Designed miniproteins, single chains, continued (4). Designs and how they scored, part 22

Each design is a single chain, and the fold is of that chain. pLDDT is the mean over its residues in the fold that is shown.

## One batch from the design tools (miniprotein)

Design m12738
Fold by ESMFold2-Fast:
Order: sequence, then C-alpha cells, then structure tokens
Structure m12738 (fold): chain A 60 residues (1-60)
Amino acid sequence: GEAQERALRATVEAGLAGDRAGALTAAHEAIKLGVSAEEIARYAEEQGSPLAAEAARAAG
C-alpha cells in the first residue's frame, strides 16, 4: 500500500544520503506495516543502496 511504499522509499533515500539512523527508522516503520526486513533489503539493493540494505537487516 501507499504507507509501505513511502517507508521503503524513505529507507532507500536515507541510505543514499548516508543517513544510517534515518534508514533504520524508516526500515522499522516498513516492518511495522508488514514488509519483511529481507524484502526491504532486496529493494534497497535493487535501488543501489547497500547502506539501506544493511540497516534493513539490522532492523529485522
């Protein structure tokens, strides 16, 4: 849904900006909305953000 899409985008945007704390916060929000840490990490990797992927795995 829209909320999950926003949380996924926020995680990637924070990661691309080098903001690990922001990426962790957004990843936790996505998990609360029903997205798995693995799905968030895969999306982040596809978008070119290893930092966001690492943050997502740490959040789950």
Scores: mean pLDDT 86

Design m12739
Fold by ESMFold2-Fast:
Formats: sequence, structure tokens, C-alpha cells
Structure m12739 (fold): chain A 118 residues (1-118)
Amino acid sequence: AAKTVLLIESDEERAKELKEKLEKEGYKVITASTLGEGLELFKKLAKEGKLDEVIIVLTPEAAEASLELLKEIAELAHKNGVKLHLIIDRVLSEEQRELAEKIIEELKPDSYEIIDVS
């Protein structure tokens, strides 16, 4: 059976790109545009035993502003054996990179990416 990924990404174009890439790799992708929607879907899918991975895409500022929701999702991922992958996108400064690294240390995802602005 295909592995199921919950993709949380607020940018519609980025969400579309990542969904298409993951589906080409054989994943079933369920999308959420907010962390709140993502948390609701996570709880439902984890209860049904149907979630393999959650991918969260955020800017450093959005991650800082939503740190408590991110901690709740990370805790649920750990408790349910769901892999957490964190993408901190559009890093613009050394201060934002330091913030991204601090958030990764607090959340302890299974894997992560830090992406500078192109």
C-alpha cells in the first residue's frame, strides 16, 4: 500500500509543487493550508492508523509565531510513530537561520531542510 503523507503548507504554489513531487514518488498526499487544519487532520488520520509522515513547510517567522502548535504536532507524531519532516523555507538573514536552527532543536524532527531565499 502507498504511504500517506500529511503536507502542511500555506503557500498554494509551493503546496502544489510538493504534492506533485511526493505523488510521483508513490505517496498518497493529504494537504492542509494551516497548522490548525493540519492538527485536526493529523488527529483523525493517526486515530485511523493511516498516517506515515507529516511534512510542515514554514518561514522562520511563521514557525516562531506557531511554536506551540508545532510542539503539539511533534508530540503527536512521536506518540503515534509518524515521521516528522520540517522544511524552514525563505530564510533571508543570519538571524532567521539561527531562529530556524533553534526551532529544529526544540521540535527534534526526524528530518529537516533549511532553504535560503533564491
Scores: mean pLDDT 84

Design m12740
Fold by ESMFold2-Fast:
Structure m12740 (fold): chain A 66 residues (1-66)
Amino acid sequence: MQDALLAAVERARELAADPRVSRVEVTVLPDGSVVLETWLTDGRLRREVYGPDGTLLSEEVRPAPP
């Protein structure tokens, strides 16, 4: 859990410095996985899922909900 949270927080700091990023949210799941959601200024949402050990399990870009 801590390793996943640290990886997501470090990634969030990188993304927050990007002028194309409007918002970053970090969610910790009950299994210790962490979801990092990044809202882009072009209306897309990037979602990254980190396993409990901090390993990136998935990354996807989709249209952001309104």
Scores: mean pLDDT 76

Design m12741
Fold by ESMFold2-Fast:
Structure m12741 (fold): chain A 78 residues (1-78)
Amino acid sequence: MPAVKEADELTEEAIKYTEEILEIDPSLARKSLELTAQAAGYTAAARAGTEEEAQKHMEEAKSYLDKVKELLEEAKKK
């Protein structure tokens, strides 16, 4: 199903950004890991829920992915 593929891709993207942050600034990596775990939790909930609940959980997961991406940009500036 398309939603499952999007959930997998989102989780993989969050993990990749966290790995990049860990390489650049390990002190920010803890915050990034926490945000990545939240994103993964919401993608898992999206797979288990109804179609309507899946949309809401995917939006929440994307919000946490955006925060991870912001941390990566901040790490790169230092």
Scores: mean pLDDT 77

Design m12742
Fold by ESMFold2-Fast:
Structure m12742 (fold): chain A 101 residues (1-101)
Amino acid sequence: REPDYSILELTKNLSPETIVLAGGLLSGLLSRKTVEEQLAYIDRMLAAGEISPEQAERLKEAIENGDKEALIETLADIVAEKTGAKKEDVKKLLRYLLENL
């Protein structure tokens, strides 16, 4: 299959840590097929201190409502806070990954 070069442009302004965290959070949620399992994953992240209570509530609402834009927005906020990356660059990467996972 032909390589998708769009990911190279998306990642050129992002650190490896940002890419790994963004991809890990998104794939961790989306590899879980049921809403119940996705909500449990969010609860585990909260218990581990990886996200704030406010971030956990926003993620749960996005999952329960099937709101992909709210999910991307909240994940981008988490990644930007932890890595110092620009939120807009993280949102572009997350949208790309969501379409290609």
Scores: mean pLDDT 79

Design m12743
Fold by ESMFold2-Fast:
Structure m12743 (fold): chain A 103 residues (1-103)
Amino acid sequence: SMRERIRRWIDARIARLRAEGVTSKVEQVYLIIEDAIRNLTPEELELAKEVIAERFGLSLETIREIERLVKEGKTIEEIIDELADRMDPAAGGELIRRAVERA
């Protein structure tokens, strides 16, 4: 099925990012969405967003917000700042802390 093909595609990107030392889940999501926008059809991209949400334990709404910010040309740091502004302060603080630890 298309969903199984997209699931395999996403799982391959997750494995590559882990092999390259990308440990931040927010950065993994950012990079996979950026890759998906560039390489998938619109129909495949809709399924990819659902699979990414499932794999990372995030809402589909959160994934769509990240897609919007990526399409607007926002950096990972700007996306973390935007998400922190819209999330619980404790969750937002953790995302910012992880970004700073990678710098």
Scores: mean pLDDT 75

Design m12744
Fold by ESMFold2-Fast:
Structure m12744 (fold): chain A 59 residues (1-59)
Amino acid sequence: SSAALRKQQQELLDQMVDIVKQQIRADKELHDQKEVEALNAKLQALSQQYSALLQQAYA
């Protein structure tokens, strides 16, 4: 829809990608399950924000 909505969607996607990269490093390099769980919680929050933004774009 609007350029502003697309910008917000891309920014959320970029943040989610960064968190996934951090999870891989935390799991593979640090073997820190608590950090992986904390990052997963952040990823779920961003995913919910992204879904809400998609509903606004298509509603």
Scores: mean pLDDT 83

Design m12745
Fold by ESMFold2-Fast:
Structure m12745 (fold): chain A 73 residues (1-73)
Amino acid sequence: SERSKKLVELIDEVLKTSPLGMFAGISGEVMERVREAVAKSDDPVKAVGEVADELGLSDRERFLLRSFVLGVD
């Protein structure tokens, strides 16, 4: 989707410009995994939720990632 494409572009910019690719205290490794999942999915909210479940992310990290995805639209 166009939303997924825009999110991939924004994550690429974070990975390029932020030290270690970090976003709001979320590690670059997590951000890279989110990028891969979003790029393969037509539903970025679902993709982020699946990554959060796979990586055992905290409630705070889940909230921040979901807010990031929702804020792009």
Scores: mean pLDDT 75

Design m12746
Fold by ESMFold2-Fast:
Structure m12746 (fold): chain A 115 residues (1-115)
Amino acid sequence: SMMEEFQALFDEVHALLEQAVGALDAGDWARLAALLLEAIELVKKIVETMPKEDAEFVARSFLIALRHLLARMRAQGVAVPAEVIEGVKELAELLEKKGLFEIAEKFRELAEEME
């Protein structure tokens, strides 16, 4: 069902973010970048394929988690990878196409803060 598919994809996003925190704690920047890109691509898939309400819920949860993770990177003096910034910008465009203008602007603002 769509609800079962949504839950499975959402759980996968959370698992990737938990792994990303582990990579950050280990100082494994290459793994951190790869995991963040995987999480962004999965969130893009959710936004594109799921109903607008479900897409908004996932995007808002992801924004909170991503902000906290990127704040930790900056606190440790680690630059955010350019490919992650581009992925966030692409996610913002996809959210805007979905009619989620307000949350799209928040992702765009986050990407600009990381440059």
Scores: mean pLDDT 85

Design m12747
Fold by ESMFold2-Fast:
Structure m12747 (fold): chain A 63 residues (1-63)
Amino acid sequence: GAEAARRGALEAAASGGAAGAATAGWDMSKQVNPEAGRAGLEAALATGDAAAGAAAGMKSGGL
């Protein structure tokens, strides 16, 4: 849900980049649903927006 996307955005700020937040979002999503995690990572890499990637992963997982 929104919490995972928020964590991804905060970790992007802390890590200084979309890559750090994408990794965090990926790890959070794959603990719940591996396919959602993969979709989130792909979206984050394609857009350069880790929060969007986290949100896409959660949405793909039905959260």
Scores: mean pLDDT 57

Design m12748
Fold by ESMFold2-Fast:
Structure m12748 (fold): chain A 74 residues (1-74)
Amino acid sequence: SASDIEQQIIKGQILKGLFEISAVSNEMLGKKAKSQGKDDLAKKQFEAAKQDKEEKEKISKKIDELKAQKDALL
């Protein structure tokens, strides 16, 4: 139903926000590590931030698909 799809969109938006916060946090930690000459740690933090951004993008696409599906029911 449209209501079930709406709940899935809301859950997706929350999860997307969590990955966005994680990405920002990991980028900040990576920059700090780089400034301290901890290159291996910085690399791992930047890799984590990249993965968070990729997960956010996948969730964003699923939300767009759910919105289109909901609109088709209205």
Scores: mean pLDDT 89

Design m12749
Fold by ESMFold2-Fast:
Structure m12749 (fold): chain A 62 residues (1-62)
Amino acid sequence: SEAERRLRREILQISLDIYEKAKKEMKTKNLTKEERESLLGKADHEAQQRINELRERYKKEK
């Protein structure tokens, strides 16, 4: 369905936006292992929240 294709695209876009920003920061800064783990943990949390909210909205619209 249209909604299913849009959901997949939006999930991918959320992941790309969040993780590419984190990846860019890791490449441009000389981060310690703990700093990288902290940054990725923050990215994981944000992505999980946004994706879960999006999935729940789309479940109601199917």
Scores: mean pLDDT 80

Design m12750
Fold by ESMFold2-Fast:
Structure m12750 (fold): chain A 76 residues (1-76)
Amino acid sequence: LSPEARRDLVEAVRRTVDELIPQAEKVNPELASEIRKAARDFEEAARAGDVPAMRQALRRLYELIEKAKEEIEKAK
């Protein structure tokens, strides 16, 4: 990935997480904490230029985001 693409991806992930966290914390604080950790892991991998680690962290983030959406939906 180019430096610009990495920066844009980090910003997109950060915005998505920032929007989701307040809602996730209301329904499952532990899950919100896991999402924050996965986001930090992704940012650290991006800073290091470790593309395989970035992909792994991004996959985990998507899994956690889907779980958060499910928990938010169940909370109504």
Scores: mean pLDDT 81

Design m12751
Fold by ESMFold2-Fast:
Structure m12751 (fold): chain A 94 residues (1-94)
Amino acid sequence: MLTALTGTVYVASVGDTVEVTGESSDPNVGKLSFLIQYPGEAPELVAEAENAKTFTASVTVTRDAPEGVIIRQVTAKGSPEVTESVEAATVIVL
């Protein structure tokens, strides 16, 4: 279970929507994105915002994952564009 190791922890049921807020302290951030990753699967893009330092997104969980679904924040900045990825939230889906 990854529930205690990744930022904010949510408990949800299949079909529920959880809100995640991402923030960058870097004033030169050009884009914030959220990716959802189910256990054993590749991350999928859920939401993105350009020219945003703070972004709140709604993420719907579509299947059970008692081990935790990871929501990742990706920050893009600069020219050439550089990306950084962090785990923003874990959602336990029961």
Scores: mean pLDDT 70

Design m12752
Fold by ESMFold2-Fast:
Structure m12752 (fold): chain A 70 residues (1-70)
Amino acid sequence: SKRDELLERINELVKKLEEAVQNKDYEEVKAIARQIEELLKERAELFPEFKEDDELLREQLNENVNSLLK
């Protein structure tokens, strides 16, 4: 289903984001973060039941991006 496809894609991108942060690949982190934000926006529009999950992922996204600034 579209719901399950979005969940899988978001989870895969989150894992890639974590790897990019560990590798200190700032350009890759920005690219992946943007992709995750787009998918979260799409999921929030189509499936509001994921609101709490979307908020948690946004917090993780911000922390991962900000970790490169330290």
Scores: mean pLDDT 77

Design m12753
Fold by ESMFold2-Fast:
Structure m12753 (fold): chain A 73 residues (1-73)
Amino acid sequence: NMEKLKKLGEEYLEGLEKYLQLMKDAGASDEVIRAAAEWAREEGLKALRELGASEELLKEFDKRVEEITEKIL
């Protein structure tokens, strides 16, 4: 169900934003934050693809990870 996969992706992204913000508040460098975001991007895309997410949903997820990362930096 694509709607459930979209919700799964959104929940993951909300968790990612909170986690990256906590890292920044703890004094993590931009380089460390970017590395954490890249790891999370790879893991999230892999999980969504294995669950049958559409290419459109994967692109939206990827773009949202980038937007969140730049917002936190």
Scores: mean pLDDT 89

Design m12754
Fold by ESMFold2-Fast:
Structure m12754 (fold): chain A 89 residues (1-89)
Amino acid sequence: KSGNLDTAIAEYQKALSLDPNNITARLNLAELYLATGKYTEAAKEFQSAFLLEPNHARAFFHLGVLGIKGTSIPSESTLKQRYEQALSV
């Protein structure tokens, strides 16, 4: 199953290289980064999606969970702690 996640990540990365404004692909990539423990990459993609479409509920929700304020991205350890805390409730 890890191979399937890595393949999906590569496919969404390719989709974004062709269309950087594809919010759906960006959000799917961000969620795959969370699933694979790449919290900083996930945070960056959710932030980019929110900046492209500030009214997007999915991006806004994940930024809230990760505690991201404006353009600053917290440390990997802080993002991991916040994500794990969200999963524990």
Scores: mean pLDDT 78

Design m12755
Fold by ESMFold2-Fast:
Structure m12755 (fold): chain A 75 residues (1-75)
Amino acid sequence: SEEDLLAELIARLQASPDPTLAAIGAQLAALQAQLAAETDPQKKRQLQDEMIALLRQAYEHAPEEIERIAAEVLG
């Protein structure tokens, strides 16, 4: 599922030896937990937008590493 793929991506980021990617992974994990508990559609959209911004930051920081993780997660 998309939720399983996202959880795997976040786990791999948290496990990264790159402290910037590990920090982004931790922030994504916190936002994912908030999103799972949120019932308001507008607040869900705001949380999703924050997660997208963090994923963009990860890509800008380490594009080759993010592409590698994404390829492994997606198969």
Scores: mean pLDDT 87

Design m12756
Fold by ESMFold2-Fast:
Structure m12756 (fold): chain A 78 residues (1-78)
Amino acid sequence: LKEEVEEAVRRLLEVAQAEKDPRLSALLRATAQEIRRAMEKEDWKRLAQALRKGSVLLARAGHDELAERLRRLAEEIE
């Protein structure tokens, strides 16, 4: 779980760096920080919510495969 969450954060930040829309880029970065913070605090409910939010933003950015991966990870945490 921790390794999968850390990988999700890395991928969100990579997508944010490549994203042409500065607002979407900022939201992706903010969500990556939210995921990391929830993981550090072991706040599983907040972690699942942040992963779902990341999934929606990744789908918006055109990264459907990665979006589905984050959605499934959120479901596993519930």
Scores: mean pLDDT 84

Design m12757
Fold by ESMFold2-Fast:
Structure m12757 (fold): chain A 109 residues (1-109)
Amino acid sequence: SHEEEVAKKFVEGLQSKDKETRELAKLTALELVKDPETSEKLLEALARELVKLLQSKDEETREAAKEILVELARLRPELVREPLEEVLENSKDEEAKEAAEEALKAVEE
């Protein structure tokens, strides 16, 4: 879908070798999350792709994904709860589980 393609482009940007590209992707994703006109399907696709990045070996990529997921959890908790709970249940990566736990705490605020 169009939403899946857009979400994939954001995660590709967050994983870019170019620092400016990574920063732009993060800032744009955060603006998209805060925009009330953004479709729920796009936010769902974005959440699914971002939780995959919590398992990244690159710390900057993990932190960027976590920050966007925390903001999503704060504004649209219903769209991120299941993807984050799946990380806690199925991931063997301690950093991914810690990031998912932090984002889930934002859901309860």
Scores: mean pLDDT 82

Design m12758
Fold by ESMFold2-Fast:
Structure m12758 (fold): chain A 71 residues (1-71)
Amino acid sequence: MYVVTLGPGDIPLDVLRALRDAGVDGFEIVSRGDQDAINRLLSKLQKLKGVYVSVTLVLPGVVIRTPFQKL
């Protein structure tokens, strides 16, 4: 699985499609707990076919990663 890490921010759907078309099948969303930002990225990623998504929550001194789940 080829994985790209997405930082907090508004990433255009065309950029996400270009990454998938280049062979990326896993997307890791890195967040400090902004659920609205996570939901916006998930909404865009749901429009892609056959991709896996994980959410990584970064807190001071702690990093929590969810398992990759297929959308």
Scores: mean pLDDT 80

Design m12759
Fold by ESMFold2-Fast:
Parts: sequence; structure tokens; C-alpha cells
Structure m12759 (fold): chain A 90 residues (1-90)
Amino acid sequence: SLEEILEEMRRIAEEAVAELKALGDDELAEAFKLEMDRIFELFEKTKDKEVALESIELLKELFEKLKEQKPESTEIILRALEKMEEIVKK
């Protein structure tokens, strides 16, 4: 169900935010949380998996641009986005 998908995605996002904060990257943790909250709101309103997948892909591109400056933090974010993408596809 959409509710189960959203719940699992929120859990993955929360774990990634916690990992980022554990690295001391509070700024990127807050940025990622804000972007994910926007995606969750959009997905919940539209109930459209394709909209969610497109938003995740755009977010991947956004954060990949930071990989040279913050490789560890970027890896955490991209891994979380990949996990969420797989959940939405089912």
C-alpha cells in the first residue's frame, strides 16, 4: 500500500539523516530532510509512483554534484535514495 511505502521511505530517510548527523554534517542532514519532506508531501498528495521516482532521480543528480566536497555524506544520501527508489518500484 502507499501508506506502507511511505512509512518505509520515511524510515530510510530518518536513518540517513541520523548517519549524516553522526558524521557531523548537520547542514547536509537538514538539507536532505527538507528535500525528502517535499517528496513525501508530493507523493502523498499525488499517489503517483512515477512522480515519486522522478523526484528521487532529480534529487540524486542534485546531491551527486556535492560528491567531490563531501564524499562520505553524499554516499549516505545516494544509498538511501537508491533504497527508496527500489521500494517505490514495488
Scores: mean pLDDT 87

Design m12760
Fold by ESMFold2-Fast:
Structure m12760 (fold): chain A 135 residues (1-135)
Amino acid sequence: LDSSQINLLDALRSNGVSEETLKVFQRYLLSGLVLGEERAKEEGEPLVNAIAENLGLTPQDFKKKLSQKLKLPTFQIYRDLVRYKYVARALGVSEDTLVDCLAKATETVLKSSLTDVDELLLLFHTNILKCLESA
């Protein structure tokens, strides 16, 4: 892990994310699952469609808004969503609950007045992880 990833883990811990959840997050989001661009899109597209439907957005609008807000390319959005699928599975959380948690975190980020990318990423990941823990 680099210093940025260590700082993110420390910030998530300070925001009340459990050590068990942080270990799963570290495994899959920060240092774990390697996904090529095409595989990330193939596995992530059903999650994108489900989250967009939950939010009342088109899949295209969902990807565009989240990509612009977090300053992440569309490929990274697919990759992170697929990685969260594995996080949810490891935590014993259903895919329906995962979709609800991802949708709630997306809405929170999109409505946020924060302009700093690191603060927005922290907000996004904190909301997902705390939602998955309470499931």
Scores: mean pLDDT 85

Design m12761
Fold by ESMFold2-Fast:
Structure m12761 (fold): chain A 76 residues (1-76)
Amino acid sequence: MVTEEMIREAVEEAGRELGKEIEVLGFEVEGEFTKEQIYEALVKWFSANSDLKGELRGVRLEISSKSVLTLDLRVT
Protein backbone atom coordinates (compact mmCIF):
# COMPACT_ATOMS: atom_id res chain seq x y z
CA MET A 1 0.00 0.00 0.00
CA VAL A 2 1.33 3.41 -0.98
CA THR A 3 1.15 5.87 1.95
CA GLU A 4 1.54 9.66 2.25
CA GLU A 5 4.53 8.99 4.56
CA MET A 6 6.28 6.88 1.86
CA ILE A 7 5.72 9.62 -0.73
CA ARG A 8 6.97 12.43 1.54
CA GLU A 9 10.05 10.43 2.62
CA ALA A 10 10.94 9.52 -0.99
CA VAL A 11 10.52 13.16 -2.09
CA GLU A 12 12.72 14.43 0.79
CA GLU A 13 15.43 11.86 -0.05
CA ALA A 14 15.28 12.73 -3.77
CA GLY A 15 15.52 16.45 -2.91
CA ARG A 16 18.62 15.78 -0.79
CA GLU A 17 20.26 13.84 -3.65
CA LEU A 18 19.43 16.65 -6.13
CA GLY A 19 20.36 19.57 -3.82
CA LYS A 20 16.76 20.84 -3.83
CA GLU A 21 14.18 21.52 -1.13
CA ILE A 22 11.01 19.73 -2.28
CA GLU A 23 7.66 19.88 -0.47
CA VAL A 24 4.65 17.70 -1.36
CA LEU A 25 1.49 19.80 -1.73
CA GLY A 26 -0.70 16.98 -3.04
CA PHE A 27 -0.66 13.58 -4.72
CA GLU A 28 -2.75 11.02 -6.63
CA VAL A 29 -1.86 7.33 -6.72
CA GLU A 30 -2.71 4.74 -9.39
CA GLY A 31 -1.53 1.20 -8.67
CA GLU A 32 1.20 -0.03 -6.31
CA PHE A 33 4.89 0.83 -6.01
CA THR A 34 7.70 1.00 -3.44
CA LYS A 35 9.39 3.98 -1.79
CA GLU A 36 12.54 3.12 -3.78
CA GLN A 37 10.62 3.26 -7.09
CA ILE A 38 9.23 6.72 -6.17
CA TYR A 39 12.75 7.93 -5.28
CA GLU A 40 14.27 6.63 -8.55
CA ALA A 41 11.46 8.10 -10.68
CA LEU A 42 11.80 11.52 -8.96
CA VAL A 43 15.61 11.66 -9.31
CA LYS A 44 15.26 10.76 -13.01
CA TRP A 45 12.46 13.33 -13.59
CA PHE A 46 14.28 16.21 -11.84
CA SER A 47 17.59 15.33 -13.56
CA ALA A 48 15.74 15.88 -16.88
CA ASN A 49 13.96 19.01 -15.51
CA SER A 50 16.75 20.52 -13.35
CA ASP A 51 15.81 24.23 -13.87
CA LEU A 52 12.24 23.93 -12.54
CA LYS A 53 11.41 25.86 -9.32
CA GLY A 54 8.30 27.13 -7.54
CA GLU A 55 4.93 25.36 -7.50
CA LEU A 56 4.79 22.45 -9.94
CA ARG A 57 1.35 20.92 -10.53
CA GLY A 58 0.61 17.56 -12.12
CA VAL A 59 4.14 16.11 -12.11
CA ARG A 60 3.29 12.71 -13.60
CA LEU A 61 5.65 9.83 -12.81
CA GLU A 62 5.03 6.66 -14.83
CA ILE A 63 6.62 4.23 -12.36
CA SER A 64 5.51 1.15 -14.34
CA SER A 65 3.07 0.20 -17.13
CA LYS A 66 0.41 -0.21 -14.39
CA SER A 67 1.47 2.43 -11.83
CA VAL A 68 1.39 6.24 -11.95
CA LEU A 69 2.12 8.81 -9.24
CA THR A 70 1.00 12.40 -9.88
CA LEU A 71 2.50 15.05 -7.59
CA ASP A 72 1.91 18.70 -6.79
CA LEU A 73 5.22 20.03 -5.46
CA ARG A 74 6.90 23.20 -4.17
CA VAL A 75 10.59 23.36 -5.19
CA THR A 76 13.12 25.82 -3.74
Scores: mean pLDDT 83

Design m12762
Fold by ESMFold2-Fast:
Structure m12762 (fold): chain A 67 residues (1-67)
Amino acid sequence: MKYSVLRRIFRTDADGVSTEATPEEVRRALEALRANAPHLIDAGYITPEQYAANVAALEAHLARLEA
């Protein structure tokens, strides 16, 4: 499943309430996503546009939590 890695990095699942990630968890997820993004894009699992959208969402959430 090509979204399994992104689901773990993003920490959003349909069954669990994972939307209340701490700033530390969001920061770790951003680092993991950035580290894995070149491989995920190269393998065709995600597009650069999808990567940018996920990074922007996590950065906005982190900024809100750390503001």
Scores: mean pLDDT 63

Design m12763
Fold by ESMFold2-Fast:
Structure m12763 (fold): chain A 122 residues (1-122)
Amino acid sequence: MEELIKTLLYGDDVERARAIAEYLAEKFGLDPEKVVPLVVEMVLTERGLAGELSEDVKKILLNQLDKNSPKEVVAAAIAYYTWRLVTGGYVPQDFIDTLREIDPEGVEFGEELVKKVKEAKK
């Protein structure tokens, strides 16, 4: 946990995205290798550094996820939400509501991590 918080305070955008994705994938019992690339693609796209988007990333960014979405894609969306909060980004309420409807426990894990990062910054 301490190394994770340190990465989220002092790491670059990609290091933060990878750390959050790996942490949440582990919490969800998922393979990080299936979650991390999706989160990194979204982060690079937001920074204007990515090219063509994968279909899974497009569904996340267009808020088109539902209960039938693959668990790895939902985890990537929650990781991206968590990364946005850690980096001070704005997240639309409809996106947050969609994720809470699909995986409320996963959203809570992400938000608890954000709270720990904010407390450590003091």
Scores: mean pLDDT 82

Design m12764
Fold by ESMFold2-Fast:
Structure m12764 (fold): chain A 66 residues (1-66)
Amino acid sequence: SKASEEADIAGAGAAGAAASGDRAGAQTHLKVVEKYGGEEAGRAAGEAALAGDADRASQWGKVASE
């Protein structure tokens, strides 16, 4: 679905931004993860992005897309 596709893209975007040190950009993408995956997914992905853990942020985006 479009919603799953948007969440998956947002998760990948958050991971890329976090890897490049763009935490503000990562947070913007993570709001999309929260929108589609719910509060828990958004919170966990946000914590990972703030810690600079790109792999973890990407994983939560993928969970949100399902």
Scores: mean pLDDT 71

Design m12765
Fold by ESMFold2-Fast:
Structure m12765 (fold): chain A 111 residues (1-111)
Amino acid sequence: MATAAGVIGENGGEGIRKATERALEILDKEKPDQVLVAAFDPETGIKAAARVELEGQRPGEEFDPSRPIRAEKVIEGPENEKYKETKKAVDEALDRLRAHMESRRAELQAA
């Protein structure tokens, strides 16, 4: 099983949304300890990423549900309508990825 998963999208907000759907599929099937979604729009210069991980988890370690979940986002570019749409997509991605990791954490604590 993979200990980390990264998914790169194109076209800002749509790229983030599509990358998030793929990352959620990887989380369900491969159960990684870290997830990254990112997108870059070369026409606007907008760059965006959302990352969720178990804090301090090392590659090859067993998934430790006692570790806190760390969530980070980055967005940079001109503050126009595409930026706002991309920011919303990143915020939604971060929430969805975090919720999936919290759900997995809860399942392992209950088992």
Scores: mean pLDDT 72

Design m12766
Fold by ESMFold2-Fast:
Structure m12766 (fold): chain A 89 residues (1-89)
Amino acid sequence: MKPISQEHLDKLVEKVGTLPLEEQRRIAAGLEVQAERRAELEATPEEQRDEAARRAEEEIERLVEELRDASKEEIVEKIREALEKLSKL
């Protein structure tokens, strides 16, 4: 897998930064779960992929709740970290 270009990464972070905090939290949670669970989902047998996807959704909801009190700075940092992690997969 080729890493995402820095220009593209910067554009994505900038674009997300213009969204309301609620949307930023949802995006941060989604990207973080995707980065953490991509390897799990890829290794999961086809029969269990739907269940693994459901678990990822539950984890996203949990992280969104946890990020309710998080600062904008922390949210943006999580987005950047998750995007970099995904680009290296």
Scores: mean pLDDT 71

Design m12767
Fold by ESMFold2-Fast:
Structure m12767 (fold): chain A 87 residues (1-87)
Amino acid sequence: TLRGSATVTVGNVKLEVDYEIADGVLRADITATDLVTGETLTGSVEGSRAEFARVLADLIESLARDEFEKEMARLAAAMLGASLPAL
C-alpha cells in the first residue's frame, strides 16, 4: 500500500489530494478551495487516473474565475494525475 498527499494551487483554486494505491487501485479524496470566497468542494475517486482527472477537472471548473484559470487548472489536474504512482 502506497499513501501520500499533494497540494497544488492554480489561480484562485487550491487542490488538496490524499491518495492511496493498493492492489492496483487508486483511491483519492480531493478538496478544492476557492481562495477568494473560501468556498470548498470535495470529491472522491476510486479506480483509474482518467476518473481522477475528471473529478479534479469538475471541482476546479466549479470554482475557477475565468477561462484561463479553468484551462490552467485542467492542465494541472492532468499533470497531477499523470504524476501519481502506477496502478
Scores: mean pLDDT 71

Design m12768
Fold by ESMFold2-Fast:
Structure m12768 (fold): chain A 102 residues (1-102)
Amino acid sequence: DLLEEIEKAEEKLKKLLEAIEESKSLEELAKKLEELGFTSLAKTLKEYIKKGDLEKAEEVVKKAEEYAKKGLEVIEKLKAYLEKKNPELAEEGKKLLEEAEA
């Protein structure tokens, strides 16, 4: 079901944003990202930290935050469009109409 896949993607992006907002250091963020399954992002961040390239580490974090925010906006629009075309919503509408007649 496309809706279930969209909801899982939404939860994952929300967790990414929370990790970025709640982390007090780049090292803490890298650990949280790895635990959340963002293994490639965590590895890239750890490599820049190891090299002492904090500017590039911060750029990686900013890009991840921007992509997560844009992804959540797209997901919100997709959910709204799918709900309007979902046959289950037509059945729920029918039940509400039957209850209003009683």
Scores: mean pLDDT 75

Design m12769
Fold by ESMFold2-Fast:
Structure m12769 (fold): chain A 103 residues (1-103)
Amino acid sequence: SPERVAAARSVIQTAIMLKGIKLAQALLESGEMTPEQAIEEAIKYARELGKQQGLSEKEIELINETVKLVMEGKMEIPSLYQNFTLQDLDAIIERAKAEVDAA
């Protein structure tokens, strides 16, 4: 159904956003990058992954804006999402992408 596809695409968007935030945090913790540089690298990563998963430019732009807001401290990640590992997020993306591709 169109609603099922839309829900699966939303799950992909959220998982890619969380992966971008985790990358930005890891780059900041390394001490090798400024906050602005870490955000730029995370945005590049999220854009490439979003394109690979078949997301539209508008969906990718929304991910990028959310990553910036979270990293700038203007938005909080829901506590439920803070416990997802990179492996968990990859599994979530794979499952949601399979649902989109099956429709």
Scores: mean pLDDT 86

Design m12770
Fold by ESMFold2-Fast:
Structure m12770 (fold): chain A 65 residues (1-65)
Amino acid sequence: SEIQRDLDLAMARIMASVVGAEIISVNPDGSITLGTKTEEQAKQAEELGKILERETGMKVTVKLL
């Protein structure tokens, strides 16, 4: 549902901010891309992405900026 999608995205934004990542794109296929500034943040964002995939089915890609 659209409501669940919006809630999943809101949760992803909050969780990403805790690890120092930000959502830089929401892709047409429903996946999201997280932007990070350090290798440590990228590793934490990858772990977060796995949790989000298991909980929501949302595909997460991590990009080092």
Scores: mean pLDDT 82

Design m12771
Fold by ESMFold2-Fast:
Structure m12771 (fold): chain A 60 residues (1-60)
Amino acid sequence: SLVSLVREIAKDMGLDLTGGDINEIVSLAEGLARAMNAERADKVHIKFAVTIHKESEKNK
């Protein structure tokens, strides 16, 4: 379900992501949640992870 949530949030933000991109965002969102001592990644973590991933691609 986290993968599905990433897809929906990315689509809402106007991003066209590959399966690989989605997997990277999931891992980043989980890492963010863990750093913030959350039991699991939520929409806020996913949204932040999507933003980070997007900027990483642009900045190379």
Scores: mean pLDDT 76

